# Designed miniproteins, single chains, continued (4), part 38

Each design is a single chain, and the fold is of that chain. pLDDT is the mean over its residues in the fold that is shown.

## One batch from the design tools (miniprotein)

Design m13297
Fold by ESMFold2-Fast:
Structure m13297 (fold): chain A 62 residues (1-62)
Amino acid sequence: NELQKKAYEAFEKKAPLIKEGAKLAFGKEATVELEVDEDTLTVTITAGDVKRTVTTDIREAF
């Protein structure tokens, strides 16, 4: 749907900033992945052996 497209588009633009933030938080190079499932945004950040998942309602994001 339109909200999902907007979420992916916004994530793509912000991914470099998220990576930098994760690097500062974990002290290691990080990879960031976005998954959108109906009403839920899931961001997975992996930095070496550290893996963190953050979930947010898509309606609250926009």
Scores: mean pLDDT 74

Design m13298
Fold by ESMFold2-Fast:
Structure m13298 (fold): chain A 61 residues (1-61)
Amino acid sequence: SEEERREALERVMKENGLTRQQLIARYQRLHGLTPEEAEQRLYDDALRVKKIEEERKKKRS
């Protein structure tokens, strides 16, 4: 959802101490992506990490 994307991105920003724009620029440099592709990949990666962490927590409970 939109809310899940926002929360996942905010977590990544906080963990790295970077703004959304700085993270997009980093993804462009590291992966050779356009700004739009970098933003999409950033959201996808952030959501994937959040989902993996939530699944790990459920499996250990």
Scores: mean pLDDT 77

Design m13299
Fold by ESMFold2-Fast:
Structure m13299 (fold): chain A 96 residues (1-96)
Amino acid sequence: MKVKVKATVENLVTKQRITAEAEAGLGEKSEDTASVTVPAGPLRIRVEFEADGEKRSAEGTLTLRESGTVTIKVKAEVKPDGSYRAEVEIEAPPVP
């Protein structure tokens, strides 16, 4: 049993990309965090999830009004009984 989660943020103007990826096997936990400072403008966010051969993905766009730090946090866990959990958090600069 193996679980993988990958989150990517790409600046659509500069083409700068960051990725955070976590992978866990039976009885394991894994976490990853990536951050980048980006200029204002459109970002593409892509999340890919794979559990023991089953693949899912989701994609979205977020527009930053000002430059700031974008942080991706991913977590994957597989319990000894084979149950699993995957989490993705994306933090963008707060708007006042």
Scores: mean pLDDT 80

Design m13300
Fold by ESMFold2-Fast:
Structure m13300 (fold): chain A 60 residues (1-60)
Amino acid sequence: MDEVQRLIDEVESLLPPEQQPAARNILLNQHKLLGDEERSIELLRITLAILRAQRRAAAA
C-alpha cells in the first residue's frame, strides 16, 4: 500500500461510520485533482493530526 492510500485508510478509520464512504471518495478525488503526491501526503497528515487531536480531547 502506498503512503497516500495508507493515510486515507487512517483518516477513514477515525471518522464516524456514516461518513467513511463519502470521506474516502472525497480524499481519493482530492489526490487525483492535486496531481502531487507530496502535497496529498501533507494535507492528509494535517487532517489526520486534527482528527487525532479531536478524538483525544473527546476521550479526556
Scores: mean pLDDT 78

Design m13301
Fold by ESMFold2-Fast:
Structure m13301 (fold): chain A 100 residues (1-100)
Amino acid sequence: MEAEQRVMDLVEQIEKETDDEKIVELSLELIELIEENEFDDVLLLYAADTLLEAAKRTKNKELIQKAIETLRLLISKTPEDSPLHQRLLELQKELEKLLS
């Protein structure tokens, strides 16, 4: 099973899904896949953007909290001068606003 292809398939499924419960399930699978595998910056950013949109659509607290934890992990692994690092910080801030 190709992990990169699975990320792309999950992103497409999440974007097309209308059932909030299924969006949460798919998003949690995407989080697990990101945490267990090493991906390039472009794919990680695409996945992170998808998680933010899923969190905004569902407003599911468990998903929002796990997405924040995952972004925090990714931020800790990216160089501070990386464009990815700055974008992940912005996405984390937007997720934190959803808990307010």
Scores: mean pLDDT 83

Design m13302
Fold by ESMFold2-Fast:
Structure m13302 (fold): chain A 75 residues (1-75)
Amino acid sequence: SRLERWLDALEKQIEIAQKVLEETTDPRTLEMVKKNLKSIKSLAEGIYKTSKDEAVRQRAKEILAKVDELLKKLE
């Protein structure tokens, strides 16, 4: 489904963000990653709120948990 493809895309974006954070301390790059993570969070929250499919909701919840973990590391 389209929602499953969106979740797959968000998970890949989180993996890319994680790798970038491991390789850089540049403040401008960190701010861009932070902005991207906040965007991912908004999209995942939307999916979680609108979907009645428990598997989709669970995946969105896991994405939200991963994003929150990365955002806490960035403060």
Scores: mean pLDDT 85

Design m13303
Fold by ESMFold2-Fast:
Structure m13303 (fold): chain A 89 residues (1-89)
Amino acid sequence: MAELAKREIEALTQVAIDNLKAGNVEGAKNAARILLKTAQTYPEVGEEAKKAAERLINAAKDAMAKSTPEQAKGFEEVRKIAEETLKLL
């Protein structure tokens, strides 16, 4: 079970980052929310979830710096979800 959760976190992190780079705020938010729920469900994968959350926070900050103020608001929501994941760990 923990091995499946680790693979899920890795896949969701990549999906979220890819969506941030593509400017797909809703796709990035959905992946970030599933990552948060996975971290809540499987505390034993906390180290993987922590690394994923840190990567997503950095990717969201980078996307915000390169976007319009309107788009940056959506990316800030992704960052907040990733920060909630980090607070669980």
Scores: mean pLDDT 81

Design m13304
Fold by ESMFold2-Fast:
Structure m13304 (fold): chain A 105 residues (1-105)
Amino acid sequence: SLEQAIARSRITRIDDEALETIVEVAARYFGVEDEKEKILEWVKKYVRVGDHPLVLFYAIAMAILDALNKPVEELPDIIYRLFGPSLTDEERAAILAALGRLVGL
């Protein structure tokens, strides 16, 4: 599946449009859309070519915790929610397509 292919891949390039798509969905979902540009800047500084895609979600979750002024102990919950029981099918598809671009699929 596409999800399994992404999970076995590594980030091959930093695609600004793909990162912006993922950050926009995450920021909107957590009610921190006003912090979108700060989250995107943080992610671009943290995430590197060669990283596993989970590193991207870790970076986004850390930035969201900071924006929400929440403790690091809530990090696993933020990451779990970003993987998607609360996302719409359209939001999930947009994230998967953006992740596919980042890993060169």
Scores: mean pLDDT 79

Design m13305
Fold by ESMFold2-Fast:
Structure m13305 (fold): chain A 74 residues (1-74)
Amino acid sequence: MSAKEQAIEALEELARKAKELVENDPSLSEEQKKQKIERIERNKEKWIEEIEGETDEAVVERRLAWLRAMIAHL
């Protein structure tokens, strides 16, 4: 599996887990959950496109770090 394929798979998994955390968070309203899930999906779409077009593995890793930071603040 290529570095890009591994990064995309990891990104999809992280996004899925982030959405599950949001959906199961009792402190969030339905409106807040929807807004956070929409943000996760938009960021995922943008980062997949950038990963597919990127030739520098360090940039790919940096994108994953941003997603991890977002999950930590859910």
Scores: mean pLDDT 76

Design m13306
Fold by ESMFold2-Fast:
Structure m13306 (fold): chain A 97 residues (1-97)
Amino acid sequence: DACDKELSETEKEILKKLGLDSKEKFMTKLNSTSTDLSSPSAEEILSRLVVVTLEKQGLSFSKEQKNKIAALFQETYKQDGLAALSAVQQAVCVYLK
């Protein structure tokens, strides 16, 4: 099993700054994330590749969940950068496993 069972202190700090420091807050943000299809950008391609990587690590998602997760990753990367994206990836592992 390649996903962490718990979040690191650094990841928890980043998630707190993003307002994603609990499963409930994370699920609220994920459910409110826009899945509007824009033209493919590097950030959209990266976000979709991250979802595929998580599925290869043993996570299973519905098509709707994949789209919402990819959109959340794209939003996070554009606004808060790679370290925030990494923390949100681990939140998906911990909260949705």
Scores: mean pLDDT 74

Design m13307
Fold by ESMFold2-Fast:
Structure m13307 (fold): chain A 100 residues (1-100)
Amino acid sequence: SFEEELRELALKLGFSEEEAETLVRVFLTADVDNKSGVLTFDEILGLIRGQYPELSDEERERLAREILEIADKDRDGVITFAELVEAYRESERVRELIEG
């Protein structure tokens, strides 16, 4: 399955089983509407709304833009699973968003 392929990719990249499961769950939860295999700005914003319900809309949009800037190395406006796991490795802010 796509879920199993993502889990295997995270494990291959050196993450623990717990980290791989968390990364895959978060990615698939955010990508629920389109199943496109990428996260759009709106899907990232939805993830932030779920994780930080106490933030204002303006604060959530600002955080979503920051996450996209960190993870979107290609500057195509979307985040692939590979880009998300690289950002998780490199950025404490992305790690905090994924781990809660």
Scores: mean pLDDT 78

Design m13308
Fold by ESMFold2-Fast:
Order: C-alpha cells, then sequence, then structure tokens
Structure m13308 (fold): chain A 100 residues (1-100)
C-alpha cells in the first residue's frame, strides 16, 4: 500500500457512517486514514480493542460480536496485514473526487 492511499477521500456506507457518528464523526466524506483511526477508537470503546496473537508476534483488532464484524464480514483483523484492513474498508466506502 502506498502512503498516498491513506489520504484518499472516501464516503462511508450508511452502516459504517452510523458507527462513525458514535465516535463523534459527522462528516459525509473522510480520508481513508481518518476512518482507520476511528475504527480503532470504536474497537477500543466496544471493549474488544487490540490484542496479541497467541504467539505474541502480531497485533490483532478483535471485532467479534461487534457491529464492525458485520460491516467487514470478519471477527478479527490482523494489524500486520494493514493492506487487508484497507481492502475491507474500501468495500465499506465509496471513492469520491480527490482534490489535488
Amino acid sequence: MKPEDFSKLVKPTPELKELLKRAGVTEDVLTLGQILSDIFALAVEEGKGIRKSPDGKDSVLDLKDTPLAKIFGVDRIDLSDIEGLIERLLKATELVEQPE
């Protein structure tokens, strides 16, 4: 993933936007990096947060039994696989016109 990908403006789906409102986010359009930050904040608030894998080498974002699991279609996101996290975020967002 290129660093520029985090600055891409995206429009969250209605389901993701409703979760972002719980974190105080009211914007219709956000950068991908802002959504990533807000997702981590929501995961911490819902009591699951960031955990270590069983071998202690990786950090995982535990989404089990959260609304985020329904949006991403997975119970866990490996933070060592940031590209996979971004791919799932893109499925829950629409690209909008990028100001240069």
Scores: mean pLDDT 70

Design m13309
Fold by ESMFold2-Fast:
Structure m13309 (fold): chain A 66 residues (1-66)
Amino acid sequence: SMAELQEQTKRRAEELALLLEKKAKAEGLKVLSVRVEQLDETTFRAIVETDEGTLEAEVSVEDLLA
C-alpha cells in the first residue's frame, strides 16, 4: 500500500541521515542538527547541518521500487 511505502521511505531517509552524520563526523565536522523532512507524499529529505555547511539527500518511493 502507499502508506506502507511511505513508512519504508521515511525509514530509508532516517537511515540516510545517520549515514550522512557518520560521514560528516568522519570528515572532522561538528554536527549541529540532524532531521528528516517530508517534501511530498512520496519524497523525504535527510538534512544534516554542520559547522562547515549542510549535507542533504533525498529518498523517494521510486528508490524502493528500483
Scores: mean pLDDT 83

Design m13310
Fold by ESMFold2-Fast:
Structure m13310 (fold): chain A 73 residues (1-73)
Amino acid sequence: SAVEEVERFGEELVANLRRNVEKLGSLSAEHAALLVARIGAEVRRKAEELGLSPEEIERLVRRTEARAREAIA
């Protein structure tokens, strides 16, 4: 489904973020916030391209941003 495709896309972005953070060491709070926002924007674009509803888009963006924040913490 389109939802499953966006969820998988978001999971790959978070996995890439986790790998990059491990290599870089520490991030500033400002830099961390920008990376989370960028991941959220990428997920939003993918979901919009696949024609998901506004409610589904917002849910997927919020979920992926939460996972990205956990990956940086």
Scores: mean pLDDT 85

Design m13311
Fold by ESMFold2-Fast:
Structure m13311 (fold): chain A 86 residues (1-86)
Amino acid sequence: MKKEVEAEILGRKVKVIIEDNKIKVYNAETGELLYEAEKVSENELKLKNVHSGEVATVNLETGEVKAPSPALEEAAKKIAEIYKKS
């Protein structure tokens, strides 16, 4: 099932596309791909910043985030919230 959600991440309008276990996040104004995420286990989402290559993980059960930067942590939390509401 494909779901599209408009949201805001770090002050930017984004379009979040959820299809199966994969999530793509685009800049809503430019169409640029910003983040890719994938459900890698029952309770874990892995997020990649496509420009920097930085990776974060989110535990969907506990809400724990592991990220190399505060900006990616905030993005990962927001994307996980959108995914859980889907």
Scores: mean pLDDT 82

Design m13312
Fold by ESMFold2-Fast:
Structure m13312 (fold): chain A 72 residues (1-72)
Amino acid sequence: ATTYSKTFKAGDIVLKVEAVVEGDKAKVTITDEVTGKTYEVTLEAGQDVVEALPPELKELLEEARRAAQAAK
């Protein structure tokens, strides 16, 4: 198994993304470091990560993108 980790920061939004890959399946854990809320997503071969995310997390990523563009 291989583990990946990446942190995305934009304004007050801090998302930690961790993925554990086993064969054709990957478990992705996304933690909002500010609120402590955790989202778990299971991905299969060929599946788009963004499309697999819960709607609330997609909205959070869009807000993070806007915050990053507004930050100086």
Scores: mean pLDDT 65

Design m13313
Fold by ESMFold2-Fast:
Structure m13313 (fold): chain A 83 residues (1-83)
Amino acid sequence: DPLQKARQAMREAAILRYEGASDEEIKKQLEEAIKYAKLASESDTARLIAGSAALGLKALGVELTPEQQEWVDFALAQVEKNR
């Protein structure tokens, strides 16, 4: 299940950050989350996971593609709506 793998990659990224792992190891898991979210059927849940992962990459200094920026904008809008 690509969606479950995307969620697992997000959890691994969070654990790596907590354990003080390198930015490169954290980026790898965030990129895996985006990869699996794209393999899932297009859905708000998949876009939210991909946007959250892309936001994490941006926080680590990665320049985002226009597609990744759209997913970040979607994720931020959903978070704001549910505050």
Scores: mean pLDDT 83

Design m13314
Fold by ESMFold2-Fast:
Structure m13314 (fold): chain A 87 residues (1-87)
Amino acid sequence: MAAEEAANEAALAAFTAQVEAQRAKNIASLPDSQAQQRELLDLAAEYSILQKRAEIRLKDPSLKAQAEQELADFREEVIKKAEELLK
């Protein structure tokens, strides 16, 4: 339904803005330029947005497989990068 699609797009945009605002607040609280911590915050924000997008797509059966694959691939990349940053 067009109204449902518009509502889903609005919800994703609102969620994205919320995540970005929280990230900016977290970064501003850092005492110095903490590249590793900033990169982890960026990855967390990206993952949250992708998870929300996948949640919306999972409601459409034709996009379910694609959404699940995108989420799985990004999860693996986030874990790999987080492990490298936390060493």
Scores: mean pLDDT 71

Design m13315
Fold by ESMFold2-Fast:
Structure m13315 (fold): chain A 89 residues (1-89)
Amino acid sequence: DIDDLVAEVRRLLPNITQLDNRLRIIDLLARLRLLDPEVADEELERVFAAFLEWRAQHDPRPPLSPEELEELRRQFEDLVRGEAARLAR
């Protein structure tokens, strides 16, 4: 169920810094992508926003440049697409 997958992603967002939670989020987003790519893309945006919010609170480094943000977003999208392709076979 799309709603159940979305709810689980959102439950894990506060602890996105934990590796297990990031791996679970990637799996959930991959499953969402197989069911509804549009919903998966929307939830990916929320996950990315939560990661940036955590980084702003816990990392004294300057904000990421637009190019660095685009690269990170692309890497995350590629991970989700790759996992979705693996699950679909």
Scores: mean pLDDT 76

Design m13316
Fold by ESMFold2-Fast:
Structure m13316 (fold): chain A 92 residues (1-92)
Amino acid sequence: ELEEMVERARELGREAALNRDDPEKAEKLVEEIKRLAKEAEEKFGKEAAELVVAAAVVGAAEALLEEDLSEEEREELRAALAAARARIEALR
C-alpha cells in the first residue's frame, strides 16, 4: 500500500511538471499529491508522508530535466533530485 502511494506520487509529480503551462491542471495535481501525503501520514506516520513528497519531487525533477532549461535551473533541479533520492533511501 505505501509502495503504491509512493509510485502514484512520483507519477503525479511528473504530470504536474509536464502540465506546468496549465496552472489549473497543475494545481489539481499538486493537491492530489498533498492529499496522498496526508493519507500516508495518517496511515503510516510522518516518515511515510516525507516519502510520498520526495517521490513527487523525483518525478517532477526528472520531467523538468528533459526540458530546455538554464544551467542555473538545471543545477537546482539536480540538487533537488539528489536530495529527494537520498531522503527516499534514508526512509527505507
Scores: mean pLDDT 79

Design m13317
Fold by ESMFold2-Fast:
Structure m13317 (fold): chain A 87 residues (1-87)
Amino acid sequence: SAAELEELRRRQQELLERAKPAVEALLAGKELTAEQLKALKELLEAQIALIREAKAQGLELNSNYEAMLAQLEAKIAEIDAKLEALK
């Protein structure tokens, strides 16, 4: 429903604010802390959930949304590998 998409967008916005230091560090080419990596992963997972819900509801998505999903999933895998290395 539209309400489910609005809730997912709200969650994404909240997670984006929490992940802002991690995003800034990533863009600056800095190594991320475990907490920053976790925050970034949660944000990416929320983006995937929003895209999948929009598609499930039959909304028109960007023509490259499948490539975008693959890129987001690949980035999550990279984050998981980095988190494992920090154990």
Scores: mean pLDDT 80

Design m13318
Fold by ESMFold2-Fast:
Structure m13318 (fold): chain A 69 residues (1-69)
Amino acid sequence: MTEEDLRRLVLQLAKQLNLQELIDNIDKMSFRELAEAVGLLSTLLHTENPVQQQGLREEIDKIIERAKK
């Protein structure tokens, strides 16, 4: 999987979850950050537990902040 493939997947998942800050900062993300985001976003889509959803969103926010430099 290329960095472009990961970026497209993250963008698709972010749009599906309405995560606008992630969409706005996706071009700043490294391969490692994109790979971490894919895992978290995929888990978020498959979990119905609100507490787990909040924790996953907080981890995604941390990745966005790291990507901002």
Scores: mean pLDDT 80

Design m13319
Fold by ESMFold2-Fast:
Structure m13319 (fold): chain A 63 residues (1-63)
Amino acid sequence: DEENRRRLREALTRELGLAEETVDQILQGLDDLGVKMTEEVRERLLTMVRQGLAEGARARALR
């Protein structure tokens, strides 16, 4: 789903501040796994990335 793919890209770059290259790598990984981009998949991926960023920030703070 092209539209959900574009919305995910925009949210990851603009809302979460990820570099475009990082987002490209994430999207390419999903393509390689044959994951079809649906609204549900987009929302789950956004949640997982948000959680990953929060855990990464905690790990850096605790170093």
Scores: mean pLDDT 74

Design m13320
Fold by ESMFold2-Fast:
Structure m13320 (fold): chain A 68 residues (1-68)
Amino acid sequence: TEKELEAIRERLENADDYSLVQSDNPEVREAIRHAALGIEVAAADYLSKHSELSEEARELKEELLKLL
């Protein structure tokens, strides 16, 4: 769960593997990435005791990525 969130975080940061980050406006792209990372950080504090939150965090990231 936390390891999976870490892998997604790495992919978001690497960008060249992150095919959904394809926006002319780098400000919009970066804002969405930061929002997705914020969800990861918030979930990570709870995930050590609540594995179910990893699935919800993924769904929230998918919602944010649709804004791209």
Scores: mean pLDDT 52

Design m13321
Fold by ESMFold2-Fast:
Structure m13321 (fold): chain A 87 residues (1-87)
Amino acid sequence: SDAEALAALIAALRAQFSARIAAAALSDRGRTFLQRLLDNLDALVRRDLAVLRQQYPDASFAERLALLRQAYDTGFAQLLAQAEAEL
């Protein structure tokens, strides 16, 4: 179901990003910043999925999840690199 697919994506993103934060060489400030993103991940994903529904009305739910996954992977990698550069 769409609800199960969404829950699975949020769980996968949380596990992936949490592991990357744990492995990264970060200052306390950088770690706190990235942890706040994880704390808000469910709300952020739901908000951005609603935006994707408006931007791509003809796309399937699975296609919108794939777009969101790609955007989050790219965006998180960039934020992590910026946080590591502050060390």
Scores: mean pLDDT 88

Design m13322
Fold by ESMFold2-Fast:
Structure m13322 (fold): chain A 60 residues (1-60)
Amino acid sequence: DPRLEAIVAALDLGVSVAAVTGWTGATSVAELRANRELLIRAFDLDAAQRARLAELLDGA
């Protein structure tokens, strides 16, 4: 999903789309929305990164 790749790039976590998919099981934006907490915990996202993730997932 090219939208998933764009979201991962926009988060600027220094991680690959493959790493996000591997940790969360998400292969689409809808699955990443459902598995958001897995991403937050796996990469230890701070408050600003969590807010950015919400903008990208809920605005996309």
Scores: mean pLDDT 79

Design m13323
Fold by ESMFold2-Fast:
Structure m13323 (fold): chain A 55 residues (1-55)
Amino acid sequence: MMQTSLDDVRAVLEGWVAAVDAGDDETAALLRSLGRQLAQQQGLDFDALLAEVRA
């Protein structure tokens, strides 16, 4: 059984920010989808976490 940690969700969020900054829209879209899935497993809102990381 794999356990998803908050650190994994944060790492995906930071990767998404880096991809957006680099202009890599495909990687950004994939990371956003992955982050959404991982955040939902933890009962978290990925969009809210994304806004927090970019604040």
Scores: mean pLDDT 75

Design m13324
Fold by ESMFold2-Fast:
Structure m13324 (fold): chain A 79 residues (1-79)
Amino acid sequence: SAEEAAQRFKELALETGQVQDLLDAVQAAIAALLERFGPVTEEQLTLAVEAAVEAMRAHPDDPELATAEAVRRALAAAE
């Protein structure tokens, strides 16, 4: 859910202090969804946040790789 995604975002941001990297990953995922599907739905926004959180947890020391993975995960989930 959107509330669960927001909570996970908050927890990761507080744990790591990497709030800007996490925001950049979310923004990249949203941009990719817009480019592929046009107008982004609330469900797709939730998927973008979830994808960014999961990607950052998987690659905490590589923000560039985390952002790329967030994009791939969001697009796959939205198909």
Scores: mean pLDDT 82

Design m13325
Fold by ESMFold2-Fast:
Structure m13325 (fold): chain A 77 residues (1-77)
Amino acid sequence: SREEVEKELERLVVFKNMYLVSISASEMIIKSAMQKGLTPERVAMIQKLEEDIKHLKEVIKELEERIRELEKKLKQL
């Protein structure tokens, strides 16, 4: 139904926004670590955070594709 599609769309938008906030937080941590000077421990932490950000961006891309599909479906209802 239209209501079920709207609820799923709202849920996916909330998840996307949560992941975007997580990426922003990780980027701020990287920036702070870089400003404090690069030690081997900070380099390792930055590399892990960059891989985590990369993974989250792929998840967001999949969510955006699903959101587009649901928006298209909603227009057909």
Scores: mean pLDDT 88

Design m13326
Fold by ESMFold2-Fast:
Structure m13326 (fold): chain A 86 residues (1-86)
Amino acid sequence: SPALKLEKLREELAKRGREFQDEIMELMDKMQDAAVSGKLTDEERQKLRKELLEIANRRLEELRRNNARDRDIKAVDNFIKDIKNS
């Protein structure tokens, strides 16, 4: 279900780093609430996915610019891949 997919993405975010958790939390919670209530339209889902991708890509660039650990960069890259496949 969409709610279970969002919870998995949220778990991955928490595991892979906390710095952008607050930025994404509001979008994840909004999407999850809409999914659980059966009110998540395709348009809203696409909009929220696009917003999540924009935030995640911004973080990926920030991590690369600041010479973050390869594991941390890969974690965000995998998160982006998970969003694209959700």
Scores: mean pLDDT 74

Design m13327
Fold by ESMFold2-Fast:
Structure m13327 (fold): chain A 77 residues (1-77)
Amino acid sequence: IEVEVTLPSGKVVTVEVESEEEAEEVRRLSQAIQDGDDRAFLEHARRLSREVAERLARKIEEAGHASLATAVRAVAR
């Protein structure tokens, strides 16, 4: 399952997930970024598996958002 995440810069990154449940968490995380809702961002980032969080964080970092990538890595299990 491919999920698009829109970053604060307006750049879009795509991350592969293996379940619809995890895809929904990534969509909610993307919405939290768009809304500037730090609480919701952390809540949904915590629900990502380490593998998905690392894949997402690498794409966010490559897109120029290193601090956001660090936050995703820090709160994932």
Scores: mean pLDDT 81

Design m13328
Fold by ESMFold2-Fast:
Structure m13328 (fold): chain A 78 residues (1-78)
Amino acid sequence: MSLAERKTVLAGVEHGITRSDLVDVLGLDPAAVSRILKDAETSVDPKTGETLYHLDEAQIDELAALIPEEVARRLGAP
């Protein structure tokens, strides 16, 4: 999968993304995720109480480079 395809997966998360989505669903390293997300805009989902992270372009670029190709395929990127 190309870097552009991985970026498309992350850019589709308009409502925000949870830390568990990045670590458990996308298979990203927890330490790398924590480092990238520390400067991210956050909100709280009123239904679940989970922290939602709103990613900027630089955060999308850095996280996309870390997504495993198998995980990107599961999210509907061919």
Scores: mean pLDDT 70

Design m13329
Fold by ESMFold2-Fast:
Structure m13329 (fold): chain A 86 residues (1-86)
Amino acid sequence: RGEENDQLYAKNELLKDLKEAVDKFIAENPDLTGDELTKQLQVVFNKVLAERTKIYNSMGINVNKETVEEAQKYIQEKAAEVNQKR
């Protein structure tokens, strides 16, 4: 299969790693709220994205902007959800 399946694979693995990293970060930082929480979650996102992009590039897979945008949307929605409850 072609590029579409490679992007689906990359997206699923990236989102899995993001969810694990974000959940751990939120649990370890219960006092973080508002814009500070959002900014710190973006730092977590950037680290996971960089690590995953390096792996995908070694496999010949180039991460499409759509895959990155979906992951960014997840981070923004998660930050909003956590801030609404804190």
Scores: mean pLDDT 78

Design m13330
Fold by ESMFold2-Fast:
Structure m13330 (fold): chain A 94 residues (1-94)
Amino acid sequence: SSLEEKLEKEKKELEELAKKVIEKVRELHARGGFGLGSDVSSAPPLFQEFAKKLKELGIPITPELGTVEGVEEAAKKALEEFEKKAKEKLEKAK
């Protein structure tokens, strides 16, 4: 139960981070263009945090992360990979 609570909290944090990044990309695109290249080190902290989470989950950082569709796809893959790893951790703990 303690592990389940921790994983549920981490999932909610990842979902909230993904939502914030998607909304920020939408705002930047609406205001006349946004390009996020392979170098995310100069990006705002929100994008750096998201990129770090993608790398931890084994998801590649690509130029498409500068698009709304690319960020939405990366967020979906990140949540799917998190759920798979969370399920494995829960099964291993039993």
Scores: mean pLDDT 73

Design m13331
Fold by ESMFold2-Fast:
Structure m13331 (fold): chain A 78 residues (1-78)
Amino acid sequence: MDKREEVLRRALQRALERAEKEGRPITGSELYQIVLDEARELGNFSGKEIFELADELMRRLGVKEGELVTPEQLRAAL
């Protein structure tokens, strides 16, 4: 399976878990940071690749950095 898709799934799951645990939406910037953290854990990603992954996830969710991402949007993308 594509490592890029693995990063996106892990980031999406982590964002949902955080939103539900804290009872709040996630910001787009916070979602970007989650993608960065998950890509770093898996390793072998350049900064450019991490940026592309974060952009792709935000695109799939229909949000931009600084916008709020609801738990409902996160569940729908899983």
Scores: mean pLDDT 78

